# Designs tried in a protein design run: designed miniproteins, single chains. Part 57

Each design is a single chain, and the fold is of that chain. pLDDT is the mean over its residues in the fold that is shown.

## One batch from the design tools (miniprotein)

Design m2089
Fold by ESMFold2-Fast:
Structure m2089 (fold): chain A 62 residues (1-62)
Amino acid sequence: DKVRAANLYTAAGILLAAAEFTGASQEAIDSYRKAMEAAKAGDLETAERYLDEGEKIFNEDL
């Protein structure tokens, strides 16, 4: 689903920008970057997994 891939890519990009702006951990930043690459490749399951991981780490950093 190209629409879902685009949505995941956009969401990961927004969260990556927020993580970088707030000075989140490198682990959170790397998770969002991996989510973007997975979404770009059409691997939606992996993209969602990395988004969830990044959100968990990012929330712990705040």
Scores: mean pLDDT 81

Design m2090
Fold by ESMFold2-Fast:
Structure m2090 (fold): chain A 85 residues (1-85)
Amino acid sequence: MDDLQQSVDFLIRTGQNYTDQTIQQVRSSSSQQSQQYVRSAQNTLRSLRRGGRSLGQQGSQSLRDRVMQAIDDNFDRVLQTQRDL
């Protein structure tokens, strides 16, 4: 179970850090670069969502819900940033 908890923490932390970095890059970059950063963030968050589903199948529903909620929150932040472009 330690591996599952570490994977959950890694996914949440990675998603949050990447989202924060991407938002900062988007705000500081040209329009073309900003669109590329947003697209990359969306692809990364989708991959993390797939990982979260896999963890849920091997662990508890609460772990899955935690990962999926964190991913969705980060994805919404990326989409909101894209609309501000």
Scores: mean pLDDT 68

Design m2091
Fold by ESMFold2-Fast:
Structure m2091 (fold): chain A 78 residues (1-78)
Amino acid sequence: DRELARAVRERAVPRLEEAREAGEISQESYDLAVEALEAAAAGDGEKASELWRKLAELDPESARIATEIVAEAGREVA
């Protein structure tokens, strides 16, 4: 559902920015997470999944933190 994905993106991106500014996730991880959320909001679930996989391979710790932020945003809009 593109409406749900857009709502998740709207809530998750500001929190991901806070985590990046606090040094909890890397800039590269932030960029990949935001691109994945944008792909999902555009209806491209395959691209979103590929970007999340790339993030997990590149930076497992940042991927864990970013995934937790996105999951929390998803619970708020479900």
Scores: mean pLDDT 86

Design m2092
Fold by ESMFold2-Fast:
Structure m2092 (fold): chain A 70 residues (1-70)
Amino acid sequence: MSEEELLDEVYVALAAMTLAMLKRIGASPEEIRAAVDRLVKEAEKLGVSPETIAEIRRLGDEALAEVKAS
């Protein structure tokens, strides 16, 4: 595994865990959206791949849909 591959794997795991935790504590759609925006901006700064950034956005959209349905 390269450092780039490791960064992508670690970052998507961090994003998934962050979104799961926010859903667990009853975060608002606004708070989830803010967290997704922060995660994407930091991912771009760290050089996370565009494919992994797209996956983070997808996870964020799913989290927003779940919270809005609750």
Scores: mean pLDDT 81

Design m2093
Fold by ESMFold2-Fast:
Structure m2093 (fold): chain A 70 residues (1-70)
Amino acid sequence: SKEELEELIEKYKEKIKKLKEEIKELEKEIEENKDDPEKVKELKLEIQFLEGMIALLEGMISWLKSLLEK
């Protein structure tokens, strides 16, 4: 139903919000560990993974919205 699709969109939006919060904390850790190249590399890979998850969720939201607009 339309209501189920809208609920799923909101659920994915909340997940994106939490992932963005996690990325902000990792960015703070990078700033705190600037002189540790190995640590910075690990944190950047983690951010890249989280950004990938956000992109997938944003794609899912766009697809779900297209279903609602039909």
Scores: mean pLDDT 88

Design m2094
Fold by ESMFold2-Fast:
Structure m2094 (fold): chain A 79 residues (1-79)
Amino acid sequence: GREERLRELERRRTVLETALGILEAAESFLEREIRKAEERGDEERVRRLREELERLRRDREELREEIRRVEEEIERLKE
């Protein structure tokens, strides 16, 4: 029951934290690509890359909120 649920939540937290790291790496990559496109004056590519970066930033914020909810549930189960 409770121990199984706690284990499930801890595993979910680890998976979500790993996914967060991947998204942060992707954001850094896109930021570098945007700078390169700006240096070349490729306005169309800059626009598309900025749209992708904003999507990743939203996904990251959603993921951080999911991690927060999982952490709150873990703390509730430890009381």
Scores: mean pLDDT 87

Design m2095
Fold by ESMFold2-Fast:
Structure m2095 (fold): chain A 70 residues (1-70)
Amino acid sequence: MREELEREIEEALIRMQIAVAKLMLSSPKVSEEKKEEAQKLLEEAEKALEAGDLETARKLIKEAIKILEE
């Protein structure tokens, strides 16, 4: 029960992080090239999330956010 709940919470947090990263794509401070790279990573993260691969989704989102923050 608790482990199942923790997985659902992780999935919800990943979805929220994707939404935040998409908002960051609207920032005028981020170059168009970085936006393109981050968007591709976010698309792969969404596919990993749909496949239930939370570890891969987290890794891809982390890389996308890092690009957008640099």
Scores: mean pLDDT 79

Design m2096
Fold by ESMFold2-Fast:
Structure m2096 (fold): chain A 68 residues (1-68)
Amino acid sequence: SEKLRKKGEEAIKKGDLKKAIEYAKKLHEQGDTVTALEILAKALAKDPDNKEVRKAHTEISLSYLESQ
């Protein structure tokens, strides 16, 4: 949803990457996997060494690729 996307982008701007992951997971659960991956990619751009963001991105990317 647009609301979750905006919350995820705001969390990234604030440096709250745990919240960004949370909103991305909710987007994925709602079927908005592409938007979830976009949020996680933006989070990775802010902190490429963040293991939690990398793990979430890998898990959701794998799920998405297997569905294609």
Scores: mean pLDDT 83

Design m2097
Fold by ESMFold2-Fast:
Structure m2097 (fold): chain A 81 residues (1-81)
Amino acid sequence: MKLPSLEEARYTALRAALAISTGDGDFGGNFMTPEEFAEKLKELEKEAEKLGIEVEIREEDGITTVTATSTKGVSVSETAA
């Protein structure tokens, strides 16, 4: 099983934090191209910044963890390869 990329981990964490913050689950979709994925990730990052969602990226012993903290104080963490 392939570990997700850093961008996929960021996308998953941001999507979950946005859903928790707004009570809406419709912050994502299936992406078919790298360009579409990059544009959607940028859209999620812009919305997260607007809402004050905090994103922390930590690398320790070759493991990268992305943590997004919702406006409700609930944190979502995803690991990347």
Scores: mean pLDDT 72

Design m2098
Fold by ESMFold2-Fast:
Structure m2098 (fold): chain A 55 residues (1-55)
Amino acid sequence: DELKKKLQKIVDEHQDEDAKKVIDELVKLLESKGIKIEYKSTEEGADKIVLLLAS
């Protein structure tokens, strides 16, 4: 829950600044730590991203 809140904040904060790139880096980093998340974007440019955490 704490992690979920922190991740969503990062997504929202960087959404206007190549959020897709930020999300890709974040997903890779978290996955390497054993944390699985999923995200969805509308299209290239990633002006709207929703970050979904497993569980």
Scores: mean pLDDT 58

Design m2099
Fold by ESMFold2-Fast:
Structure m2099 (fold): chain A 56 residues (1-56)
Amino acid sequence: SKLEKARELILEGASETVKGLNDYMTKSKEEGREKMEEANKKANELEKEARKLLEE
């Protein structure tokens, strides 16, 4: 169902954010910042896809 797909996308986004935070804490400042920015960007894209599915 579309609700299941939206849930999966949201959970994937949350997982990416957790990974980015872990990298931020364990990597150098420069690498950590880049990883956190990548994670946030990916999470935002997944949230937008989930929203489109939920608009039906």
Scores: mean pLDDT 80

Design m2100
Fold by ESMFold2-Fast:
Structure m2100 (fold): chain A 56 residues (1-56)
Amino acid sequence: SPIIPKSEEETVLLQQLEQAKQELEEAQNNGASAEEILDKEVQIGIIEIKLAVSKY
């Protein structure tokens, strides 16, 4: 069996998700452009898909 814990991958993705959500909140609070907000939302969506796939 590979010695790569699935929990380690999930931990990294959860940290990235938390950071991305924080950046989105800061962008919204600071009046960032609609394009910047959309980019942050897309990044969050990609991380959420990766988390879903990592549980498979």
Scores: mean pLDDT 79

Design m2102
Fold by ESMFold2-Fast:
Structure m2102 (fold): chain A 64 residues (1-64)
Amino acid sequence: AAEYEERIKKNPDDYEAWLKLGEELFKEGRLDEAARYYNKALRLKPDDKRAWELLKKVQEKKEA
C-alpha cells in the first residue's frame, strides 16, 4: 500500500502504481477507493482493457 502511494506522489502518471494500489484496496474490500484508483488508471490509458475489467469487478462486488 504505502509503496504505491509514494510512487503516485512522485509521478501521478504511474499507471502501474494506480492499478496495483487499486488491486490491494479491492482485496481489502475497500471498493469505493479501488474504483477511484482504477478510474485514474483509465484516464491515463483509456484503451487499456485491464483497467476496464478491474473496474467491472468492483461494480459486480458492490451489487452482490
Scores: mean pLDDT 78

Design m2103
Fold by ESMFold2-Fast:
Structure m2103 (fold): chain A 62 residues (1-62)
Amino acid sequence: FRVGDVVQAREDFTAQRPDELSFKKGELLRVLEVLDPDTVRAQSLKTGRVGRVPKFLLEPAK
């Protein structure tokens, strides 16, 4: 993924750390920053909340 991409959650996720984002399956997120090979910072398009998201839980939005 790249900064500015809209991605979709593959499944529900509950934040495990204070800086992580919780989301529901099918939720659309905008990638704000690629932090490392496995993690992005993203904003929920539903809630406006920002946090760290594991990349393996994301897929390209259709």
Scores: mean pLDDT 81

Design m2104
Fold by ESMFold2-Fast:
Structure m2104 (fold): chain A 58 residues (1-58)
Amino acid sequence: NLEKAIKALLEGNIDEAVKYARKLYEQGKKDQALAIVRLALQKFPDNEEAKKLYEELK
């Protein structure tokens, strides 16, 4: 899941990156999920799904 999230970020597929970040959170890997969401928001600061997940994880 972390590898898939990173690959999606590199490809600019933020929806997939957020999807795998949510899967990481569901698996109890909150720190990894938060790191992916923060990277997504640095690249696409106006992405609503990434903003919502970041607010949930903070």
Scores: mean pLDDT 80

Design m2105
Fold by ESMFold2-Fast:
Structure m2105 (fold): chain A 74 residues (1-74)
Amino acid sequence: AEERLRRLERELLALASQLSPESRERVHRLAGERQREIAREAEARGLSEEEVVERAAEAAEAVVAEARALLAAE
Protein backbone atom coordinates (compact mmCIF):
# COMPACT_ATOMS: atom_id res chain seq x y z
CA ALA A 1 0.00 0.00 0.00
CA GLU A 2 2.74 2.51 0.96
CA GLU A 3 4.77 1.60 -2.15
CA ARG A 4 1.71 2.29 -4.33
CA LEU A 5 1.13 5.64 -2.60
CA ARG A 6 4.82 6.57 -3.04
CA ARG A 7 4.64 5.69 -6.76
CA LEU A 8 1.52 7.83 -7.22
CA GLU A 9 3.13 10.75 -5.34
CA ARG A 10 6.12 10.56 -7.70
CA GLU A 11 3.81 10.48 -10.75
CA LEU A 12 1.88 13.50 -9.43
CA LEU A 13 5.11 15.44 -8.81
CA ALA A 14 6.27 14.71 -12.38
CA LEU A 15 2.89 15.77 -13.83
CA ALA A 16 2.78 18.91 -11.68
CA SER A 17 6.16 20.01 -13.06
CA GLN A 18 4.61 19.96 -16.58
CA LEU A 19 1.43 21.88 -15.66
CA SER A 20 0.85 25.62 -15.91
CA PRO A 21 0.97 27.49 -12.56
CA GLU A 22 -2.85 27.78 -12.60
CA SER A 23 -3.42 24.05 -13.21
CA ARG A 24 -0.76 23.22 -10.60
CA GLU A 25 -2.61 25.32 -8.00
CA ARG A 26 -5.87 23.52 -8.83
CA VAL A 27 -4.20 20.12 -8.41
CA HIS A 28 -2.64 21.26 -5.11
CA ARG A 29 -6.04 22.46 -3.84
CA LEU A 30 -7.72 19.18 -4.85
CA ALA A 31 -5.01 17.12 -3.13
CA GLY A 32 -5.38 19.17 0.07
CA GLU A 33 -9.16 18.74 0.03
CA ARG A 34 -8.87 14.94 -0.34
CA GLN A 35 -6.25 14.80 2.42
CA ARG A 36 -8.56 16.72 4.80
CA GLU A 37 -11.46 14.35 4.00
CA ILE A 38 -9.29 11.31 4.79
CA ALA A 39 -8.01 12.91 8.02
CA ARG A 40 -11.56 13.70 9.19
CA GLU A 41 -12.76 10.15 8.48
CA ALA A 42 -9.70 8.61 10.16
CA GLU A 43 -10.37 10.70 13.28
CA ALA A 44 -14.15 10.11 13.31
CA ARG A 45 -14.06 6.36 12.56
CA GLY A 46 -10.70 5.28 14.00
CA LEU A 47 -9.20 4.05 10.73
CA SER A 48 -6.08 1.88 10.92
CA GLU A 49 -2.79 3.07 9.41
CA GLU A 50 -3.29 0.57 6.56
CA GLU A 51 -6.80 1.89 5.84
CA VAL A 52 -5.53 5.49 5.83
CA VAL A 53 -2.71 4.61 3.40
CA GLU A 54 -5.13 2.76 1.08
CA ARG A 55 -7.55 5.71 1.04
CA ALA A 56 -4.65 8.08 0.43
CA ALA A 57 -3.59 5.93 -2.55
CA GLU A 58 -7.14 5.99 -3.97
CA ALA A 59 -7.27 9.77 -3.54
CA ALA A 60 -3.83 10.12 -5.15
CA GLU A 61 -5.03 8.11 -8.17
CA ALA A 62 -7.96 10.51 -8.59
CA VAL A 63 -5.67 13.56 -8.30
CA VAL A 64 -3.23 12.05 -10.84
CA ALA A 65 -6.15 11.48 -13.25
CA GLU A 66 -7.24 15.12 -12.84
CA ALA A 67 -3.64 16.31 -13.40
CA ARG A 68 -3.42 14.24 -16.60
CA ALA A 69 -6.73 15.68 -17.83
CA LEU A 70 -5.56 19.25 -17.11
CA LEU A 71 -2.25 18.64 -18.89
CA ALA A 72 -4.09 17.21 -21.94
CA ALA A 73 -6.35 20.31 -22.01
CA GLU A 74 -3.35 22.70 -22.03
Scores: mean pLDDT 79

Design m2106
Fold by ESMFold2-Fast:
Structure m2106 (fold): chain A 76 residues (1-76)
Amino acid sequence: NAARQAAIDATMRAVKALLDQGKEDEALRVSQAAARAIATHPDRVTELLNEIAEAAKSGDTERVQALIDELERLAA
């Protein structure tokens, strides 16, 4: 399943970007929410995770939090 694999790859990139910034709690939140949402919303998970990775790399803490909140809503 190409969509699922893309979402898994995006999860790994986002988690790495957050850990590289010392954001351990955010990395855990992302991994847990992605695991719950991937089965039902793989394409949207991929989009959000790519945005989280870019926001983390740029140091945009407010955007990181907003995107994680969006991912958690998707996972609910």
Scores: mean pLDDT 88

Design m2107
Fold by ESMFold2-Fast:
Structure m2107 (fold): chain A 64 residues (1-64)
Amino acid sequence: GAAAEAAARGAALGAAAGGPSGAQTGYWDKSLVGGEEAARRAGRAGAAAPTAEEAMQNGSKAGS
């Protein structure tokens, strides 16, 4: 659903900024903090960023 789509978008933007680690941060940051909601938050924060580097950073912060 929407959470998976947001996570995929976050992963794509994270990958552009930081390669594989960035992609993983955007997609997989959901172990103990709201699960799918954290993934959606990370993806949306990444999508809103004006640069790939900022997208990765914003995605990481929002998912945390």
Scores: mean pLDDT 54

Design m2108
Fold by ESMFold2-Fast:
Structure m2108 (fold): chain A 66 residues (1-66)
Amino acid sequence: MSGQELFDKYDKDGDGTLSAEEAKELLMKEFGASEEEAERAIERYKGEDGTLSRAALGGAIAEVTL
């Protein structure tokens, strides 16, 4: 199981990006991140429109699992 499989589960719209809220829920539920840790990772890796690509989610997961 990798971050890519989790991305597909949480990408409800199928548009290839996650909202900040969906990414936060993923990090908290799947990786045990606190709300603060998840928000920090999202802020660091989110795009200019506030969403996360697959690659950005991988970085956010790495940040909360360090």
Scores: mean pLDDT 76

Design m2109
Fold by ESMFold2-Fast:
Structure m2109 (fold): chain A 75 residues (1-75)
Amino acid sequence: MLAQAVAAASIAGVGTQFEADLAAKIEEYKEEAEKAKEEAEKLLREARESDAETAREKTEEISELTNKLSELYKK
């Protein structure tokens, strides 16, 4: 994998949690969940290809997408 050691730990944690959340909600919120998943996967890929500082910024954006999914689940 291309991620740095520090970045890899941060990215893996956020990505795994987000994927688990999406799997639970995918059928009820298919359109919104799929869009959020694609966006998070794009951010994860960019983070893995970037230096640790850029990776941290991307993981913060993934956290925002995770919060958005939580709001969709409450609907």
Scores: mean pLDDT 62

Design m2110
Fold by ESMFold2-Fast:
Formats: C-alpha cells, sequence, structure tokens
Structure m2110 (fold): chain A 86 residues (1-86)
C-alpha cells in the first residue's frame, strides 16, 4: 500500500505540473478508494478521507458534474462511518 501511495503521489505531482487537474482529481479519487478498501487503522481511513477531499476540490475546479461530487461526498461519509468502527 505505501508503495502504491508514493507512486500515486508522484503521478499527481506530474499531472499538476502539466495542468491536468481532471487527472489529479481522478488519481486522488482512485487512491482514496483503494486506501479505504484496504484500511486497517484509523490513520488509513483518515488518509483516505484526506484524498477524497482533495479529489472533490480538484473536481470542483474543473467543473465536474454534480453527480460525481455527490458520489465523493457519499464515500467520505462511508469513510467517516468506518472510522467510527475502528
Amino acid sequence: MEEKIKEGEKLIKELEKRGDLLGVATQYYNLAKELLKNAKSKEDVEKAIEYFQKAREYARKVGAPDEFIEEIDKLIEEAKQKLKEL
């Protein structure tokens, strides 16, 4: 997981440098989903929430559909519920 996060963060930096904000949003979203799926600790879930919030921020910047923003918001709520269980 740590290795995948580091590679994902590298890709995000490259996408930011190129101005591919949609790519940034998508990559944060994918990392957050993967981290949440494999989360075993409170820290893992908190990191997933952070990445979902970043995905939402960039998605809003590029004018992504409201349906996508709502999907991210639902996943953040799911992550918060999982955090309560840990």
Scores: mean pLDDT 83

Design m2112
Fold by ESMFold2-Fast:
Structure m2112 (fold): chain A 91 residues (1-91)
Amino acid sequence: NREERIRRAEEYVRKAEEILKNGGSLLEALDLLRKAAELLGDSATLERVDQLKQQIQQVTPEQLEALRNAIRGLIQSIRLTIATEKGIVIE
């Protein structure tokens, strides 16, 4: 069911955003975004999530804000995909 997959993907994105806002685990946020991308069949986003997960293991405190911004950008990309799937016209 397409509607159920979109709804579940949106819920995973919402939870990932909540984790970022509350200063929680970036790895947990990325795992949620990976699940959203899997439900949407977005292979480019899956690849990007896997890249960011590798970077987390080696990030320095000085690089942390850049990594957070990359994850925020990924959330926005997934939200645009969800909006398109819901039939919201973005012109």
Scores: mean pLDDT 82

Design m2113
Fold by ESMFold2-Fast:
Structure m2113 (fold): chain A 85 residues (1-85)
Amino acid sequence: GEGQEAVLKILKGEKVSKEEIIKALEYLLKIEKNPKVKEEIEKALEALKKGDIEKAIEYLEKALEYEKNGLIKKALEGIIKNLKE
């Protein structure tokens, strides 16, 4: 699906659009099992949809503090990098 493809691009270090970041986060939210990580990703999605990039980054950095899965962590790090550039 589109979200999985967006995550794959991010993991490859490709530059992605805001729309692709939203799709990537929606995909990560579906596969994530940790409720603390889910809560922070949901807050980041709401912030992005409102155009608040700075708050979205803060919520994603909090998600990274709770994340233990290496692949999801790498995807979240890639999303943060894309939002800061």
Scores: mean pLDDT 88

Design m2114
Fold by ESMFold2-Fast:
Structure m2114 (fold): chain A 97 residues (1-97)
Amino acid sequence: SMEEEIRKKILELDTDINRLVQELADELSKRYGIPRSEAARRIVRGEVPEDVREKLKEGLRNIAKKYNLTDEEIEKILSAPTLLEQRELLKEVIRKN
């Protein structure tokens, strides 16, 4: 059903985003000598250096492209101030399409 396909896409989206956050948290943890949990917290809050911020945005663009979002929709989503808001906006667009 359409509902099952949407649920599957949302689950895949959450998995992809969690993997991206873990990869960046591992990098940031090694760079600063901080726990991975602290690095992940900083990523979610946007409390990261510009190079990590750009890697997060690029990773999210690549994830969003898998769900047939337009470039305009992707850039609007990425303009949201936190990863939590960006994630919820991505889920909303997937549910509508």
Scores: mean pLDDT 86

Design m2115
Fold by ESMFold2-Fast:
Structure m2115 (fold): chain A 92 residues (1-92)
Amino acid sequence: SSQAQQLRQQLRQLVLQSVGHTIRGIGYVIEGDYKKAIEEYDKAIQYAQQALAVADQLEALGDPQAAADKADLQKYIELLERKRKELEEKLA
C-alpha cells in the first residue's frame, strides 16, 4: 500500500539520521570528547526509537519485513545504550 511505502521511507530516513549521529559519536570518542560523544549517542538512540515506532506501524499494516526490522533496531538501541554507559563510566 501507499501508506506502507511512505512508512518504509520514514523508517529508512530515521535509521540514516541515527547512523549519522552514531558516526559523529565515534568521532568524538576518538578525539577524547566523551561528553560530546554521549550527546551524539543520545540523539542516535532518539532517532532509533522513532524508527522502532514506525516499524511497529509497518507491522500493524502486515509488512513482512517489519518484525526483523524491529529486532535489528532493538539490538542497535541496546548497543548504543551500552556504549553510552561505558562513556559515562569514563567521565566518573
Scores: mean pLDDT 92

Design m2116
Fold by ESMFold2-Fast:
Structure m2116 (fold): chain A 80 residues (1-80)
Amino acid sequence: SPALELIDEAIEALKNKVSDEEFSRLIYRLIDAAFYSTDPKEASYLEKVARVVIEARETGDYDKAIEELKKIKQEYEKDL
């Protein structure tokens, strides 16, 4: 699933502490994918992922964000 791949990319970006430019591109891709999704559940999960990444960048608490994204991924997989 392209959406699951984007969630995995978000987790890896946080683990690797990528550049602000790479985070900005990732957030754009998440929001764009949510906007063009024909599945309201998929759109909702992608929007949640984008918000977690944005909050992690503001707070610097990447470990918390990684755990939150793993939970979001598990919830989304159960909804498939």
Scores: mean pLDDT 86

Design m2117
Fold by ESMFold2-Fast:
Structure m2117 (fold): chain A 76 residues (1-76)
Amino acid sequence: SMEKRRALAKEIVDTLEKAFRERLAELTGMSVEELEAITTQEQVDEAVKRAQERGASPQEIALIRAYLEDLAERKA
């Protein structure tokens, strides 16, 4: 059923989003709350720099940048 499919999709997305937020915190050395407070490009660049210094892969850096830039843009 479409309802069961949507419920499963939501559970998968929620689980992945939680894991992603926890991984962002680990990679940047910032709290989830600090990451969610990002509003400027300069703050995005600082978070990305911290992730690079902590050994994040090029793919992880690209994902961190994309996520934080989208988050900042939605607050503007």
Scores: mean pLDDT 79

Design m2118
Fold by ESMFold2-Fast:
Structure m2118 (fold): chain A 68 residues (1-68)
Amino acid sequence: SMEQLEEQLRQQQEQYQQAIDRLLDYKRKELREKHGYSDEEVEAEVAKLRAEITKLAQQHLAERQAAA
């Protein structure tokens, strides 16, 4: 049913958000420790990456839902 697909999509989005948060934490550490970025530069890069990854994740979920 559509209700089951909606629930499954929400659960997958939550899992992707958690994975994104962990990836961004790793990226913050890398930018600061390996590349010597300032806190402001790190947050600017992380914000750009977050927006891009979130958009790609949403597109990927939509593609998988259409294929199912």
Scores: mean pLDDT 78

Design m2119
Fold by ESMFold2-Fast:
Structure m2119 (fold): chain A 96 residues (1-96)
Amino acid sequence: DLARELERLAEEAKKRIEDLGVPEDVLERAKKLIEEVLRLALEGRLTLEQARHFMDAVVGIVESLAEGRMRPEEALRQLDALEDGVRELAERPPRP
């Protein structure tokens, strides 16, 4: 059930960004990050809430680019920063 919910969230996130008409390099980076978040959550390295938060953040970056509120280069930088944050959180033991 949890795995099905995580997979549903990832598919919804990818479908939302596919229809926004953003540059292909941004779209591919965003999709790869959504898939990475899904894998880490399925491995138990992220909670459902953390996975949802990161997927929502990826969608928000792509939506901001589509609305003309940021440039593609800025979107890529923000996606790179999110990927670093995801990996750091997944590898970090719970903060006391």
Scores: mean pLDDT 84

Design m2120
Fold by ESMFold2-Fast:
Structure m2120 (fold): chain A 62 residues (1-62)
Amino acid sequence: DILKKVEELIEQARKAIEEGNLEEATKLIREHLMLSTLLDSEKMKEVAKEAAELMRRVSKLK
């Protein structure tokens, strides 16, 4: 289930940010965005919004 995988990647990215592992967080966010392209357009927009928020958090830390 691609949707479940996308959700798991987001949670892993959040955990990586909390741990200060910004490189891992960035990698997980990129994987999340790539898998989201396999979802419908509405779900893909939601995923892109979450990814942008997480990337903003990463940029504030480094």
Scores: mean pLDDT 74

Design m2121
Fold by ESMFold2-Fast:
Structure m2121 (fold): chain A 107 residues (1-107)
Amino acid sequence: LPLPSPEEAEKRAQELLAKDPNDFKTYLGLGQELLGHGEYDRAIEYYEKALELDPNSFQAWLNLGLAYLAQGEYEKALEYVEKALELDPNSGVAKGVKAIIERELAK
């Protein structure tokens, strides 16, 4: 299949969630798909739903921070990346993202 549009990805996710409304992976995956399409506000909404189901998801916290970073919301981005680092303090990716945010905040 060709790369799904954001609307197609959301429709498919809604069909899966109709069968299991607590499917953490579907919320996380839809958030990631929307993030990839630059749909940051919608991606944030689905990552927040994923975190309501699993607040210990490193990937959901990191991706939420990345979505806010992409929007220029540096203080919120830092807060969420710090949450990811609480779960995985050795993550080079999360440390790198934190360094980028701190550099932007120092301007």
Scores: mean pLDDT 83

Design m2122
Fold by ESMFold2-Fast:
Structure m2122 (fold): chain A 112 residues (1-112)
Amino acid sequence: NKPELAKEMLEVMEKMKEYAENVDLEGLEEEAARLMKLAEEMGDEEIKKLVNSYIQLMYARLSEAIRKKWLEEGKEIHPSAVEGEEANKPLIEELEKKTEELKKKLEEIINK
């Protein structure tokens, strides 16, 4: 059953990325909850931590997509949003590394 859970987790991760890029907060929240439930069923605390990191990355990508859309629409960006973006650069890089680690672990479970 763990290989099937890992496959479903990878599919959910891909859907989350699409929802984040399309500025679909409701879709992202629903799939994030599903990914967390699958991680709980997997019973691996390290995978659960990596899933939390992936969820953080997807919300960061959603925020970036919202800002890009606002700029294209000629809307003003609050100074706090610019400060947050600069502070988040090292965090985004670490979250991307953790995403690759998560994908590798899930692929290893599928190949068992």
Scores: mean pLDDT 81

Design m2123
Fold by ESMFold2-Fast:
Structure m2123 (fold): chain A 88 residues (1-88)
Amino acid sequence: SLEQKRKEVVRYTAESLRRIGDEIDEALRAHRRALEIVRDGTGELTPEEARKLAEYYRMRGRRDVAEALERAAREGRRLSAEDLRRLL
C-alpha cells in the first residue's frame, strides 16, 4: 500500500542519515588524532585510522591526500608524525 511504501522510505532515510553521521564522526576523530600526532611529534596513525582520515580529506575535496592515505592503509603502513607532516 501507499502507507507501507511511505513507512519504508522514512525508515530508509533515517538509517541513511545515521550512517552518514557516523562516517562524519569517525572522519573527524581520525583528523583530530592526526593533528595530535603532528603536534606532539609522537605516535603513529594505524592503517584503519588512515582510512578514516582519507574519508575526511575526500569530504574536503582533497582527493590527492585521500588517495595517498588509502594507499598507505592498503599497504598496512603506519604513519609517523613526519609522514603526516609531509602528506598533510
Scores: mean pLDDT 86

Design m2124
Fold by ESMFold2-Fast:
Structure m2124 (fold): chain A 68 residues (1-68)
Amino acid sequence: SAEIGKLEEQIRELRQKLEDLQKELSEAIKNNDTEKVAELLKQISETQKEIKRLELEINKLKAEKAAS
């Protein structure tokens, strides 16, 4: 469905954001930037939670389609 396709696109964008945040985290650790490390860990956690929420929404939509 178009709705599932839109959610998959959002997950792809969030996964790219997660990869970029993880690269920034590696750099912040090398630079001993403890404040930046803490901020990036928070953003990584939030991004992972958003991905999981969207995956659950896709699973719900697929289950509803299978029941129809």
Scores: mean pLDDT 88

Design m2125
Fold by ESMFold2-Fast:
Structure m2125 (fold): chain A 64 residues (1-64)
Amino acid sequence: VTDEEVKSGVAALLLAVGNLALKRGDPQGAIELYQKAIEVAKEAGDETLLSDAQENLKRAQEAA
């Protein structure tokens, strides 16, 4: 397992927890989690996760 693989896993987990926060009516908490997921995805070089996190961040900001 590489550091990049671990970071991709962490980014995916942050994205999932952010989605859960948004579903629970906490758009501010979701925004913070998605911003963290974006940073970790950038460090991992995972463009798919980065794109997904950016899209989810925009939706959460519109909901706040």
Scores: mean pLDDT 82

